# Designed miniproteins, single chains, continued (5): the designs that were tried, part 19

Each design is a single chain, and the fold is of that chain. pLDDT is the mean over its residues in the fold that is shown.

## One batch from the design tools (miniprotein)

Design m16668
Fold by ESMFold2-Fast:
Structure m16668 (fold): chain A 55 residues (1-55)
Amino acid sequence: SHMQQGEKLAQQAVEAAEAGDIDKATELLRQAISLMGADHPAVQEAAEALQRALE
């Protein structure tokens, strides 16, 4: 389902952000948002991880 795909993309975005791969994390997060919406908990978690990596 598109929700399962979105959750996988959000998790991969967290992993990319933790690895310092900002471009990859940003792209994966955008894909997760398109599938689940910006208000989904997994998307919020990935967005927070990306924000921390940018600091």
Scores: mean pLDDT 85

Design m16669
Fold by ESMFold2-Fast:
Structure m16669 (fold): chain A 70 residues (1-70)
Amino acid sequence: FTEAEARELAERRRALALAQGATEEEAEAIGEAVREGLLALAAGASVEAVTEAALARLRPVHEAHVERQR
């Protein structure tokens, strides 16, 4: 993937997250994680390593979401 292609896919994932009820901040974090994951895969990283990195990045977003559940 080129960076432009990764960004396009990340923007689509961000839009999907918003449609599923994520906040703008949560959707932005999800999109950024997808963009970095796709670029890492293009650079030869394993799917497992990319998945672990994405989960670590999204942990604060998940915690914020849990905080928002009243």
Scores: mean pLDDT 73

Design m16670
Fold by ESMFold2-Fast:
Structure m16670 (fold): chain A 60 residues (1-60)
Amino acid sequence: SVHLSPEQWQELINKAKKLLEEGKSLEAVVEELTRYIQETFGFSEEEARQAALEAVGSLL
């Protein structure tokens, strides 16, 4: 599992919410979040993708 602070998780959730509100598909949101997480937190692509999926899932 990827370990992020509650504040970092909230930032990812808010970004996911904004991208969904812009009308992007779930796949596009996951890919954009994966890139953001990788660039911002220095995670590997696999770890960043896992975090992106968890952030999107938390909106359900």
Scores: mean pLDDT 81

Design m16671
Fold by ESMFold2-Fast:
Structure m16671 (fold): chain A 66 residues (1-66)
Amino acid sequence: AEELVEKIILKAREIIEKGEEIELSDEELEKAKKYLLKNTIISQEGLDSMSKAEVGALVKALEEVR
């Protein structure tokens, strides 16, 4: 649902704003993108436009919202 994606994005922004350091290796980034693509409505193009920190924050936000 679009509403769930909106909550995840807002939570991810909160994590980034708090200065929480999210560092992903290239392998972890690819796994995170696949996980988000499978479990959210976020498009491949949307994920490819995001930074490593944004992708990591989205995974963490998804785990906290679910």
Scores: mean pLDDT 72

Design m16672
Fold by ESMFold2-Fast:
Structure m16672 (fold): chain A 55 residues (1-55)
Amino acid sequence: MDKEEADRAGVRAAILAGEGRISPEEAARITKEALLQSGASEEHAERAARQVAAS
């Protein structure tokens, strides 16, 4: 998965959480996994996941 695909997966997860279809915790988990698969650092993936969970 490239970074663009990971970013889109994170956005999609955030939309689903906003619609109440998944929990913010699930959206955060999806975002972290997608970023790690794209080659992002663990620190970057964790930070992005925390922001999604807080939204």
Scores: mean pLDDT 73

Design m16673
Fold by ESMFold2-Fast:
Structure m16673 (fold): chain A 66 residues (1-66)
Amino acid sequence: MDELAQKVREELLKEAERLVKELAEDPEKGLQLAMFKAGEYANAGTDAEAVGAHEAAQELHARRRE
Protein backbone atom coordinates (compact mmCIF):
# COMPACT_ATOMS: atom_id res chain seq x y z
CA MET A 1 0.00 0.00 0.00
CA ASP A 2 2.57 2.61 1.08
CA GLU A 3 4.82 1.76 -1.89
CA LEU A 4 1.94 2.32 -4.30
CA ALA A 5 1.07 5.63 -2.63
CA GLN A 6 4.70 6.79 -2.87
CA LYS A 7 4.94 5.71 -6.52
CA VAL A 8 1.77 7.64 -7.40
CA ARG A 9 3.06 10.69 -5.51
CA GLU A 10 6.43 10.56 -7.30
CA GLU A 11 4.87 10.10 -10.75
CA LEU A 12 2.43 12.98 -10.24
CA LEU A 13 5.20 15.30 -8.99
CA LYS A 14 7.42 14.30 -11.92
CA GLU A 15 4.55 14.96 -14.35
CA ALA A 16 3.92 18.34 -12.67
CA GLU A 17 7.56 19.39 -13.11
CA ARG A 18 7.43 18.32 -16.76
CA LEU A 19 4.21 20.29 -17.37
CA VAL A 20 5.65 23.41 -15.74
CA LYS A 21 8.76 23.18 -17.95
CA GLU A 22 6.80 22.41 -21.14
CA LEU A 23 4.44 25.34 -20.44
CA ALA A 24 7.32 27.69 -19.60
CA GLU A 25 5.42 30.49 -21.38
CA ASP A 26 2.72 30.07 -18.71
CA PRO A 27 4.20 28.06 -15.81
CA GLU A 28 1.24 28.85 -13.53
CA LYS A 29 -1.09 27.16 -16.01
CA GLY A 30 1.20 24.11 -16.02
CA LEU A 31 1.14 23.99 -12.23
CA GLN A 32 -2.66 24.43 -12.16
CA LEU A 33 -3.08 21.59 -14.67
CA ALA A 34 -0.82 19.34 -12.57
CA MET A 35 -2.81 20.16 -9.42
CA PHE A 36 -6.07 19.42 -11.27
CA LYS A 37 -4.73 16.03 -12.40
CA ALA A 38 -3.63 15.17 -8.85
CA GLY A 39 -7.11 16.06 -7.55
CA GLU A 40 -8.80 13.90 -10.19
CA TYR A 41 -6.54 10.98 -9.23
CA ALA A 42 -7.29 11.47 -5.52
CA ASN A 43 -11.05 11.34 -6.20
CA ALA A 44 -11.02 8.34 -8.58
CA GLY A 45 -8.16 6.19 -7.24
CA THR A 46 -7.95 3.39 -4.72
CA ASP A 47 -7.15 4.27 -1.09
CA ALA A 48 -3.40 3.96 -1.74
CA GLU A 49 -3.58 5.96 -4.98
CA ALA A 50 -5.71 8.61 -3.25
CA VAL A 51 -3.11 8.97 -0.48
CA GLY A 52 -0.31 9.40 -3.00
CA ALA A 53 -2.34 11.87 -5.06
CA HIS A 54 -3.26 13.85 -1.93
CA GLU A 55 0.42 14.11 -0.95
CA ALA A 56 1.30 15.22 -4.49
CA ALA A 57 -1.43 17.88 -4.41
CA GLN A 58 -0.19 19.13 -1.01
CA GLU A 59 3.37 19.38 -2.37
CA LEU A 60 2.16 21.26 -5.48
CA HIS A 61 0.20 23.71 -3.31
CA ALA A 62 3.38 24.32 -1.29
CA ARG A 63 5.36 24.96 -4.49
CA ARG A 64 2.73 27.41 -5.74
CA ARG A 65 2.99 29.42 -2.50
CA GLU A 66 6.75 29.84 -3.02
Scores: mean pLDDT 70

Design m16674
Fold by ESMFold2-Fast:
Structure m16674 (fold): chain A 62 residues (1-62)
Amino acid sequence: SVKEKLIKAIEKMSKSSPEHAAIIRELIYKEAAEHLGEEVAEKIREALDKGDFETAKKLIEE
């Protein structure tokens, strides 16, 4: 599912270098905006920018 792929992407981002994490963050935002809507995607991006991976995953699971 899209949600499963996004959760896995967040997990990969959390274990990646800062440079690689930035690329993954952009991909997560794009996919989330297309499938969950721009408002949810923006909240996910804000959580990821703060390093709050738990909140980002919760937003995807809702």
Scores: mean pLDDT 82

Design m16675
Fold by ESMFold2-Fast:
Order: C-alpha cells, then structure tokens, then sequence
Structure m16675 (fold): chain A 75 residues (1-75)
C-alpha cells in the first residue's frame, strides 16, 4: 500500500531506530533520518520505503545500520 505523510515520517524514524540499535552516534542518526526523509515520499510502497530507508542508514552508519533500518521499516 502507498504510504501517507505519516508513513513516510515513520520510515525515517525507523532508520533512526536502526542506527541506535547499531551503536551509531546522534549525528549519524540525524543524518540517516534526514536522508530517509529526503528519499521516502508519500505514495511509496512499504517495500520501496524500506529500501530507501535502508540505503540512507547504510550511507550514514554502514551496512549493519542499513540492514537493521530496512528490516524495521519492512515490519
């Protein structure tokens, strides 16, 4: 199903939570959230949002953060 604006912000929050689980710094969490918020848009499917949030988390916090964020959004 396509995400509304709240769903897109939820995906960004999921990327931040993934970063926290991965031991990322507050700066990395904010960067992951900002990148996810830029990429995840209202109208994206849950699968597309998970992919975008995972990519954002991986860019800022490394592969572990990306994998965790993608899993959290996909639930």
Amino acid sequence: MPLDEAGARGAAAGAGAGAAASGSTPEQKNRMKDLALERVRPGDSVEEAARKAGEAAEEAGGPRAGHTAQGLVSM
Scores: mean pLDDT 70

Design m16676
Fold by ESMFold2-Fast:
Structure m16676 (fold): chain A 80 residues (1-80)
Amino acid sequence: KEQRLEEAIQKGEEHLKKGEEAYEEGDYEKAVEHYEKAVEHYSEARKLALELNDKERFLEANKNLSEAFVKLQEAKKKLE
């Protein structure tokens, strides 16, 4: 479970970065896709941290999830 938690965090970080790169390029559709995946992976990390009763990793995943969600909303707004 700890290995799965680390993998979920890393995948979240990877997609968050790819979303940020797409956003800077003006490719808001691609940014949305990557930010949605970042939200999914950080949500999984949060769930895994809860199962492990790891409060520190839960707070980290929750913070990263919130950041990814805000960026997702900003990218979606650009498509309006």
Scores: mean pLDDT 86

Design m16677
Fold by ESMFold2-Fast:
Structure m16677 (fold): chain A 70 residues (1-70)
Amino acid sequence: SEEEVIEVRDKLYEAIYNKDVDTAIELAKRLAELMGIPKEEQDEIIELIKNGDYATAYIKLSELVLKKLF
């Protein structure tokens, strides 16, 4: 549901802000499932989070969401 997507997205950004990498990875996987993001793109975003490149991960996630919804 759209409410679940928003809730998971908010929790993901909170985990990133708190530098909770493990929680951020799990939430990113859940968000990707809910939004139907391809596995290859999901793995790229997870790798960026693992490497601490949160800015690029955020940009790629936002681009994929926009491409899928619009």
Scores: mean pLDDT 76

Design m16678
Fold by ESMFold2-Fast:
Parts: structure tokens; C-alpha cells; sequence
Structure m16678 (fold): chain A 68 residues (1-68)
């Protein structure tokens, strides 16, 4: 996953959890890491279902994309 240009432009409109998730995924992408939803949940202190739901919302809004 990586942040889209629209995601960067809308950072101020995002919840604290959404900003933390995007920042974590951006850092992981730049380091060549592919964290699992479990690892993301543990790093953010939330449930895996919360991570899954938040990822889906960000992807549908075009704020996040799947890295190849």
C-alpha cells in the first residue's frame, strides 16, 4: 500500500487513526516492507477488523492504493 496524491492533500481531513495508518503504510512501502493486517493492528493498538474496515474506506476514497 502507498498514499495517493489525494491522500496527502486530505491528511488534515482524516481522523488520527486514518493518519497513523497512512503514515505506517507509507513508511513500510518506502522500506520495502509488507506488514500483515495483524502487524498493523498491533502497531496501531486496534483490532484487525478496525484495520480492515479503515483500509477499505481509504482505498474506496482513492486516498490509498495497493502497491504492485
Amino acid sequence: YRITPEGLARLGELSPLERRLLGLLDEAYRKGESPSQREIAERLGVSQSTVSRTLRRLLERGLLERAP
Scores: mean pLDDT 78

Design m16679
Fold by ESMFold2-Fast:
Structure m16679 (fold): chain A 100 residues (1-100)
Amino acid sequence: MKIDEAEVYRALGDMALAIGDYESAAKMYEKAVELDPDDVDAWIGLARAYLKLGDFEKAVEYAEKALKLDPNNPEAWRILAEAYRKLGDEEKAQEYEKKA
């Protein structure tokens, strides 16, 4: 099967995220979603990278993008719950925790 460039960037992002290189992870996932904007896992990875970088507003934005593509994604709900808690919105955090 053909190696998809978007999948390669997502895999590189996953590796960077696993070793704690959140800035490189964000850059790799940004390339993945530029090449394949329908890759839910790449949007989730991007949201996780920004959550770890402390950019909670971007984490929300990218996790919501993932939910528009896959409304029943438990990982997106977990990211939204953590991001909203960090932003001080305990009500939204609790709502998303119940869905995850």
Scores: mean pLDDT 84

Design m16680
Fold by ESMFold2-Fast:
Structure m16680 (fold): chain A 64 residues (1-64)
Amino acid sequence: RRGERFRRFLEENAPLYAELLKTAVDLAIARQNGADPKTIAELQARMDELVAELRRREEEFRRS
C-alpha cells in the first residue's frame, strides 16, 4: 500500500497523537465553558509543546 510507511509513522507515534487529541479536547471545553484564563493558558502551552514535537517528528519522517 502507498500509505503503509505513513501508517507505521502514525502507529509509532500513537501515544503522542492521543495526548495531543486529549489536550485539544480539554482546551476546547475550557474555552467553551469560559474557564479561568490561567487554565486556558496552561492548556494552550501544553498544546503548543505537543504540536512542536509532532512537527519535529514529521520533519524527520519527511527527510527519511
Scores: mean pLDDT 80

Design m16681
Fold by ESMFold2-Fast:
Formats: sequence, structure tokens, C-alpha cells
Structure m16681 (fold): chain A 84 residues (1-84)
Amino acid sequence: GPGNEAAAEGAREAARLAAEAGGSATGIAAAGAAAAGAEAAAALGLPPEEAARSAEAAAGAAEAAGSEEGARAGREGAEAGRAG
């Protein structure tokens, strides 16, 4: 639905910005933004499963960019999304 698309788009935009900058600091920023997006999705009434999936995808992208800390932040966002 529209809320799921908004959350997914936010995660994709964060990943794109990380890729453009090509740095670990950028990867952390991207994971943080995507985690915030997942939380926002939960607040918008998306099912926790969809919010968690968005955050997990962003965590994977951050990990691929070489940001272990960013990947952890994204996964923490997924758990927060499931709780909301």
C-alpha cells in the first residue's frame, strides 16, 4: 500500500545516497535514515512485518557498504518496528 511504498522508498533513497558517497560514515547515515523510515511506517499503521522488512533491507545495504554499526542500527529499527 501507499505507506509501505513510502517506507520502502525512504530506505532506497538512503541506500542510494550511501552508494553515491561510497563511505562507511555514509553507510551508517543510510542505515539510520532507513531505520527511521521503518519506525515512521509503523507509526503510519503499516503491519510490523512490513516495517521490519524495510529496516532489514536497509541494514543489508549498509552492511554491503561496509558499515557494521549501520547494519546493527537498521536491525534495531526493525525490532522497534515490530514492537510498534
Scores: mean pLDDT 57

Design m16682
Fold by ESMFold2-Fast:
Structure m16682 (fold): chain A 58 residues (1-58)
Amino acid sequence: MTVEEVKERIEKALKDVGMEPTDEDYAKIARAAANGARAAGVPQETVDFYEKVAEEFE
């Protein structure tokens, strides 16, 4: 997984519900995804990609 793929997933999810993605949306959703992935025992590499996306937009 890449940082770019994470951004594309967030954009698609927001557009599917009729929202235009903002920097704040990317930051909040990526941070929540990183926390959720860590809690679920997902590989650290995946958590790191979500954290990088959150930091880019924070």
Scores: mean pLDDT 75

Design m16683
Fold by ESMFold2-Fast:
Structure m16683 (fold): chain A 66 residues (1-66)
Amino acid sequence: SDERVDALVEAAQNKDAETVIKLAKELSDGELARAIGRLPLTDAQKVVIAKAKNREEAGKKIVELL
């Protein structure tokens, strides 16, 4: 849902790693891609996140790279 996408974007902007990881585990692949697309990340940083082995690593990388 767009509400969950908005929640991840807000948590990421607030550097709330715990909430970002939780939401990354709950979102579909399409919802996570939309959330990542709304963050001020470079194409290279988006590739690093896309290569994450699981949603916990992806969530950690989102906060780390912002």
Scores: mean pLDDT 86

Design m16684
Fold by ESMFold2-Fast:
Structure m16684 (fold): chain A 69 residues (1-69)
Amino acid sequence: MLEERLEELSKRIGELGRKALEQKNKEAILLVAEATMYLMAAILSEDEEEKRRLLEKAEELIRKAEEAL
């Protein structure tokens, strides 16, 4: 489940990042960048609980980016 969430979130970040850049939406760009940092931290984390918390934060930021677009 965590691996599947990582793959899905990575795809969403890529799609939203492209749209944010195309629209030159600074707010969405910054939110996507922050979400990307949390996703990378989650990938590098060896602790499952920490990985889950980081993924939840990245998902929250992506929802905010979607709202900003």
Scores: mean pLDDT 84

Design m16685
Fold by ESMFold2-Fast:
Structure m16685 (fold): chain A 62 residues (1-62)
Amino acid sequence: SVEEIREEYLKEAKEIKEKAEKKLKEAIEKGASPEELQKIADEAKKELEKLTEEMEKKIAEA
């Protein structure tokens, strides 16, 4: 159902955000450059965008 697809999306989106937050904190502790921190943020954004596209495709097919 569309509701199950949305629930799966929310769960996976939360996991992506939590992983990105942990990675950012670890990078900051290691003295990462602003450019390295931006790259981590950009990678998380791309993962979320891909997840959103996959959710929209599944909803359209449902």
Scores: mean pLDDT 84

Design m16686
Fold by ESMFold2-Fast:
Structure m16686 (fold): chain A 65 residues (1-65)
Amino acid sequence: SMDAALAEGLIRMIGAVYGAEVEVRFEGNRITVTIRHEDPEVAREAGELVLRTARNLGLEGEVRF
């Protein structure tokens, strides 16, 4: 869907901005994002933005570290 493509693009952009490694998985209305960064606080900040972005697009978000 357009929402899925937009969400993936935005999440990858968030990863790039934070310098974090990001893996995205979609299953229907659910998006699971694995975020890795040397600084766990940076990973958490990126994760919070990812969850907010998913929610704003009407997706069920999950973040893993």
Scores: mean pLDDT 84

Design m16687
Fold by ESMFold2-Fast:
Structure m16687 (fold): chain A 71 residues (1-71)
Amino acid sequence: MESTEIIVLLGENEILKKITNEEDRAEMEKMMKKGVTTPASFENELPDLKNVSITQLNIDGEDLIAQRYEK
């Protein structure tokens, strides 16, 4: 069982600043450490890998994208 979840944040530092809830911030940082990539890296990986889902998150009106890959 091999899958990778990649999270792309628009303005990652600014998004983390806007998360005032400590628990939500810790959860986002944990996800970032496990599967965060830059938008450029995300685009470069997409043509080679098959993705099964893309999830859009919205925090304080800012858009975040989480993409899941499967073999």
Scores: mean pLDDT 48

Design m16688
Fold by ESMFold2-Fast:
Structure m16688 (fold): chain A 83 residues (1-83)
Amino acid sequence: MELKEQAEKLKKEAEEKIKEAEELVKRAREYGAQAGSSTSDEERKRLVEEADKLLDEAMRLYQEAGKLSEEAKKLEEKAKELE
């Protein structure tokens, strides 16, 4: 059934986006920690800006993954109904 295959593809895509977002969040937290321990005001500002950019990108990936997961669930429910 094509719907089941489409649902699996969307689930994989969502999982990949979630993994990417999680990596970005981890990097952002590491940059935040480095900024907190930095004695250089310039370096601290740079690290905070990088952390903010990573968090912003991670939030976008989470939102995209959420939409894909929702679509996958709807397709999976329809596939179960047809099987």
Scores: mean pLDDT 82

Design m16689
Fold by ESMFold2-Fast:
Structure m16689 (fold): chain A 58 residues (1-58)
Amino acid sequence: MKLSDAEKVALTRVVSRTLRESDLPGEVVAQTAADLAAAGASPAEIEAALRALAAAHA
């Protein structure tokens, strides 16, 4: 998958924020982000999906 450096930085920030702000296990966050990125999702779409997952877990 071809992600720009800016997209990689944005994705890293989204993952780090989700891990800090939610009780989701790191492996679940990493796996979900990886699966969505592999499907061609943008960092914004991945952030929205992780936010929804965190809300469902809480």
Scores: mean pLDDT 75

Design m16690
Fold by ESMFold2-Fast:
Structure m16690 (fold): chain A 85 residues (1-85)
Amino acid sequence: MTKEDLKKRLLELGIPEEEAEEILKELEAAGVSFEQQELLIEALELEKKDPEKALELAMEWHSKNSPSKISEEDVKRFREKLKEA
């Protein structure tokens, strides 16, 4: 998966192109890998279909990242930002 693929998925979620680019740039600045970005977007896509499964994916993503690298609050903040967009 490429950065353009992630951007396209965010656009399909109803997020404007400008906001999608800002979100991806912010995640890169925070040190979130492409694999971790993919998991976050996958969780957001699932949230529209199955909120329970989306939460499971978000928890799995968090468990793959050390608390000192990326916090559960970062995942929560990302979800809130996408909901506002």
Scores: mean pLDDT 66

Design m16691
Fold by ESMFold2-Fast:
Structure m16691 (fold): chain A 65 residues (1-65)
Amino acid sequence: SAELAAQFLVKQSGLPEEIARRVVEMAREGASVEEIAEFLMKEAGLSREEALRVAEGARHFVEHL
């Protein structure tokens, strides 16, 4: 579920819940890893390396939960 995926992102990546929920929404809407990473770099101030890692995790959690 989207709620469970957002909770996993908060626990694994330390993101604020609001940012985690938006990332999950983007992944559910079919956003690419690159699009999610760009959002995280711009809105959460993550480095590219951190943003890509979180984006991959979000895609995985949404597709498998």
Scores: mean pLDDT 77

Design m16692
Fold by ESMFold2-Fast:
Structure m16692 (fold): chain A 72 residues (1-72)
Amino acid sequence: MRQELDREVDRAMVRMGVSVAKRSIDKELSDDDLKKEIEYLKKVLEMAKKLGDEELVKEAEEILEKLEKKLS
């Protein structure tokens, strides 16, 4: 169980991570850079799950799927 302020800070950090990953969808990245973004986003997704924020979890999963689809 977390204090409200701690939860808000963690949520803001997860939102920032999701925003950064979302912007990466519109960029041409090398396969190595794309794999690094995918690994980072998987960590952000785990944090969102620990927060119990289903909207952030869903958004992170959708971005992750789009990034993985760019790997060929």
Scores: mean pLDDT 76

Design m16693
Fold by ESMFold2-Fast:
Structure m16693 (fold): chain A 61 residues (1-61)
Amino acid sequence: LAGKIAVAVEDFEAKSPNELSLKKGEKVEILLDVGKHYVVAKSLETGEIGIVPKSKLEVIG
């Protein structure tokens, strides 16, 4: 998944300082695949980096 672009399929609100909040339709670059359920991603809209559940993302490129 690293180096792929993904889109948020639903809103996600960060519950910890290491998580990245996303709005539905927001695009991210996946920087690191962290285990089975999470990625480290960078928002293409804000430039912020954080942990996001894989279930909230659809890979598009």
Scores: mean pLDDT 82

Design m16694
Fold by ESMFold2-Fast:
Structure m16694 (fold): chain A 58 residues (1-58)
Amino acid sequence: MAELEERVEEVAERLGLDEEEREELRRLAEGFARVGFPVDLAVAMAEMIVEADRKYRS
C-alpha cells in the first residue's frame, strides 16, 4: 500500500501533475497492481498512459 502511494507521488512530482492528473495516475496504478502487476511496473504503465493523454490533450 505505502509503496504504491510513494511511487505515485514521486512520478506526479517529477512530471508536475495537477491534482486531477495525480488522481488519474493513482487510479491507473492501483488498477494494474490489483490485476497482479508488480508495483514498479504498475506505476510505470500508469505513467505511460498519463504522458500519452497529456500529449493528446496538448
Scores: mean pLDDT 79

Design m16695
Fold by ESMFold2-Fast:
Structure m16695 (fold): chain A 58 residues (1-58)
Amino acid sequence: SGLDIVKEAIKLYEEGKYEEAEKLLVRGVIEGKISTETANLVGRGEFEEALKLAEEES
């Protein structure tokens, strides 16, 4: 589920939907589906690193 959140957030970033992506990532952290580190990697544009970390957390 965390990996799916990161994939969707990356897609939203690619579409220029930054606010929607940030809300999705924040919710994922609050619900314990992804770490704050994973969310921060997406926010910095480090998509490959974020995907790898999300797979390790799943």
Scores: mean pLDDT 83

Design m16697
Fold by ESMFold2-Fast:
Structure m16697 (fold): chain A 64 residues (1-64)
Amino acid sequence: MDLKSVQEILKLVSKAIEAAEKGDAETAKKYADEAVETGLKSGAMSEEGAERLRKEIEELIEKS
């Protein structure tokens, strides 16, 4: 497990959440997609985890 990949994923997720809270759906989805891609390639994220993250970001966008 690569510590750098985990830190990068957490930063991207934080940026996605912040963009979603601001109502910037395009930026939120972009950062969520980058977090998923990094997580799946590094093995730090499962496919189930990736689907859950995408759903949570979409729900945040809908609520903002």
Scores: mean pLDDT 81

Design m16698
Fold by ESMFold2-Fast:
Structure m16698 (fold): chain A 92 residues (1-92)
Amino acid sequence: SPELRATTRALLEHLKAHHPEALRAFARTFAHASDAEIEELSDELVDRVLETLRTLVESGFGESDLLGLLGIPEDDEEGRALLAELLALLRA
């Protein structure tokens, strides 16, 4: 889905700008990404992250679980909003 990819990219760009170490930890662990791939944020990496997030949601992971895995703190209103939008699209 173009909308799912665009929203996933927006979330990853936000994490890259504001929580780069958390993005690295998540992408390396769950998407098998290199640091170079994370810096590029290729469509292939975005699609791998989207598929990982879909699998976690289908496995019963909720918003609070994913906030923890992605390293998004409670005071990051933009990061929380981007994840909430992505989760709404995944559940549609």
Scores: mean pLDDT 86

Design m16699
Fold by ESMFold2-Fast:
Structure m16699 (fold): chain A 65 residues (1-65)
Amino acid sequence: SREEKLREALERVRAAREKNPQIPDSVWQAAENAVRLAAENLPESRVIEVSLSASGNLIIVVKVE
């Protein structure tokens, strides 16, 4: 379901945040909001992945057909 995909994506954001305490809370809040918006507007079968680059950029990947 969309709720399960959203929950998994938010858990990934939380894990990334824990590994990167130097990044401000406001950035992580923006990331969570972006993930929520993506999940609300995507088909149930879509996958949302969250990762952090070596340069400190938060990357949210939405898998499309």
Scores: mean pLDDT 69

Design m16700
Fold by ESMFold2-Fast:
Parts: C-alpha cells; structure tokens; sequence
Structure m16700 (fold): chain A 62 residues (1-62)
C-alpha cells in the first residue's frame, strides 16, 4: 500500500478511537465501518480523503 493511503487509513482509525473514547459509539461505529470498507475495496487516496472529511464532520456534530 502506498504511504499516502496508509497515512489516511491511520487518520480514520485514530478519529474512530477518539470518538469511542468520547463515548460517541454511533460515530465510532460509522468510522470503523468506513475504515473496513476502505481496506477491503483498496480505496483510492481521494476516496480516503472524502471518508476522513466526512468522519471529521460526524465527530464534530456528535
């Protein structure tokens, strides 16, 4: 996997961990689901950036 993809996947995972630690269980579950789909589909860096941006928005609102 390219370094950029790995970095983006780690960022999504970290965001999910932070949401879980904050008690935002639904947000954490959504982020973990997105991470799993991204890994299984070998998502592009563009797709990973979109997922990360969406995840940040969900965490902000939770």
Amino acid sequence: MEAERRELLEEIRRLAEEAEAAGQEITAAMLLMMLGVAELTNASPEELREMLERGRALAEEA
Scores: mean pLDDT 77

Design m16701
Fold by ESMFold2-Fast:
Structure m16701 (fold): chain A 60 residues (1-60)
Amino acid sequence: MSPEELAKEAAELGREKGLEYEDDPEKKKQAENLGTLAVIYAQQGDLEKAKEAIEKLKKL
């Protein structure tokens, strides 16, 4: 997966998880932060850290 594809996946997943936890501000904030971190790592070419952040986001 390219860094751009990974960044798109991370952004989309973060948004979806944020919407899922609309009634849980703590989890919503965690989802938003993990999504943002994954996008930043993917854009920097740190695919390992990007994947770790995405995995944490998926487990939320």
Scores: mean pLDDT 80

Design m16702
Fold by ESMFold2-Fast:
Structure m16702 (fold): chain A 58 residues (1-58)
Amino acid sequence: MIEEVQRLAREAVEAAKAGNLDETRELVRKMIELLQKMGYPVAEGTADTLARVLAERA
C-alpha cells in the first residue's frame, strides 16, 4: 500500500511538471483514495487542491 502511494505521488509530480493537469488530478485522487482506505484522514477536496498546487509550482 505505501509503495503504491509513493508510486502515485511520483507519477503525479511528473504529470504536473509536464503540464498535464488532468492526469495530475486523476493520480492525486487515486493517491488520496488509497490513503483513506488505509485509515488516514483526508479532507474533502484535498485531491483537487493538491493537483492545482502541484501544477502551479511545476
Scores: mean pLDDT 73

Design m16703
Fold by ESMFold2-Fast:
Structure m16703 (fold): chain A 56 residues (1-56)
Amino acid sequence: KVDELIKALEDPDPEVRVRAARELGQIGDEKAKGPLLQALTDPDPEVRRAALEALS
């Protein structure tokens, strides 16, 4: 569940990373905070936006 979504944040497909960030944001698990902060530095702007939304 949460661990699988955290792994998906490292997927080579940016669409997969966007979906993982959004799902982690909906779940709100503390475990995802570090990985989501790292996703704020992702090369894809859609992934960065999803991570920012997930953290707010």
Scores: mean pLDDT 83

Design m16704
Fold by ESMFold2-Fast:
Structure m16704 (fold): chain A 64 residues (1-64)
Amino acid sequence: MPELSPEQRAIVERAARRTGMSEEEVLRRLLDAAKTLTPVVLRAAARELGLSEAELRRVLDRLA
């Protein structure tokens, strides 16, 4: 797993807990969303991970 900030780690842990996915799977999905960066893809990813769009954008800003 890449080195995460405390804020990124908290968001990934929350998404993993909500979805039942591993933290690695959540991070992989976040990185996949970052490749496209369209509002539609970001909204779909946020819904899938149980995150708000603002939380998703906050994590992606640090990964991009």
Scores: mean pLDDT 72

Design m16705
Fold by ESMFold2-Fast:
Structure m16705 (fold): chain A 117 residues (1-117)
Amino acid sequence: MIKLTESGGGTVAEGGSVTLSSKITGDLKLVAEVAWFRQRPGEPPVHVASIDLFTGEVSYHPEVAGRATISYDKEKNTLTLTLSDLRREDTATYYRAAVDLATGKVYWGEGVPLTVV
């Protein structure tokens, strides 16, 4: 069974920074892409940042470009997202996604809530 263990949310001050982490465990044969999405209250989920693990290409949503850093540690199977210069609009539940190349299935974490005050 595939599990995504997420951490690093909570309540953070506006103008501060936060690091969100997600570790994947279980029988995931090949990961093609790892990404962070967020869902603000009353809105659909939106892409925040991703890494294509074949090309190494990194992409950021314009709302977080210059404030966000995504990194992946293959040895620890850990994806991190650091957000700086936090705004109240960054208040959302943040989800890790991972694509299993063997099945094409997307795995989602349970979500880590972030509140910016």
Scores: mean pLDDT 79

Design m16706
Fold by ESMFold2-Fast:
Structure m16706 (fold): chain A 60 residues (1-60)
Amino acid sequence: DDVRALAERLARGRADTLAEERGQPPPDPAEFQATVDRIERALRDSDRIFEQQRQQQLQQ
């Protein structure tokens, strides 16, 4: 899933920034996956809304 890969990339970037700038330890693997799931859900919701609007325009 391209969306999953993007979510993982965004979550990793955030974790790296927090570690480098604020000296925070890397997140627990379970917490990292929860963050990825949250980002993926947000991305999929945005894509769904866009697709719904596009399909409605094609019907009209």
Scores: mean pLDDT 72

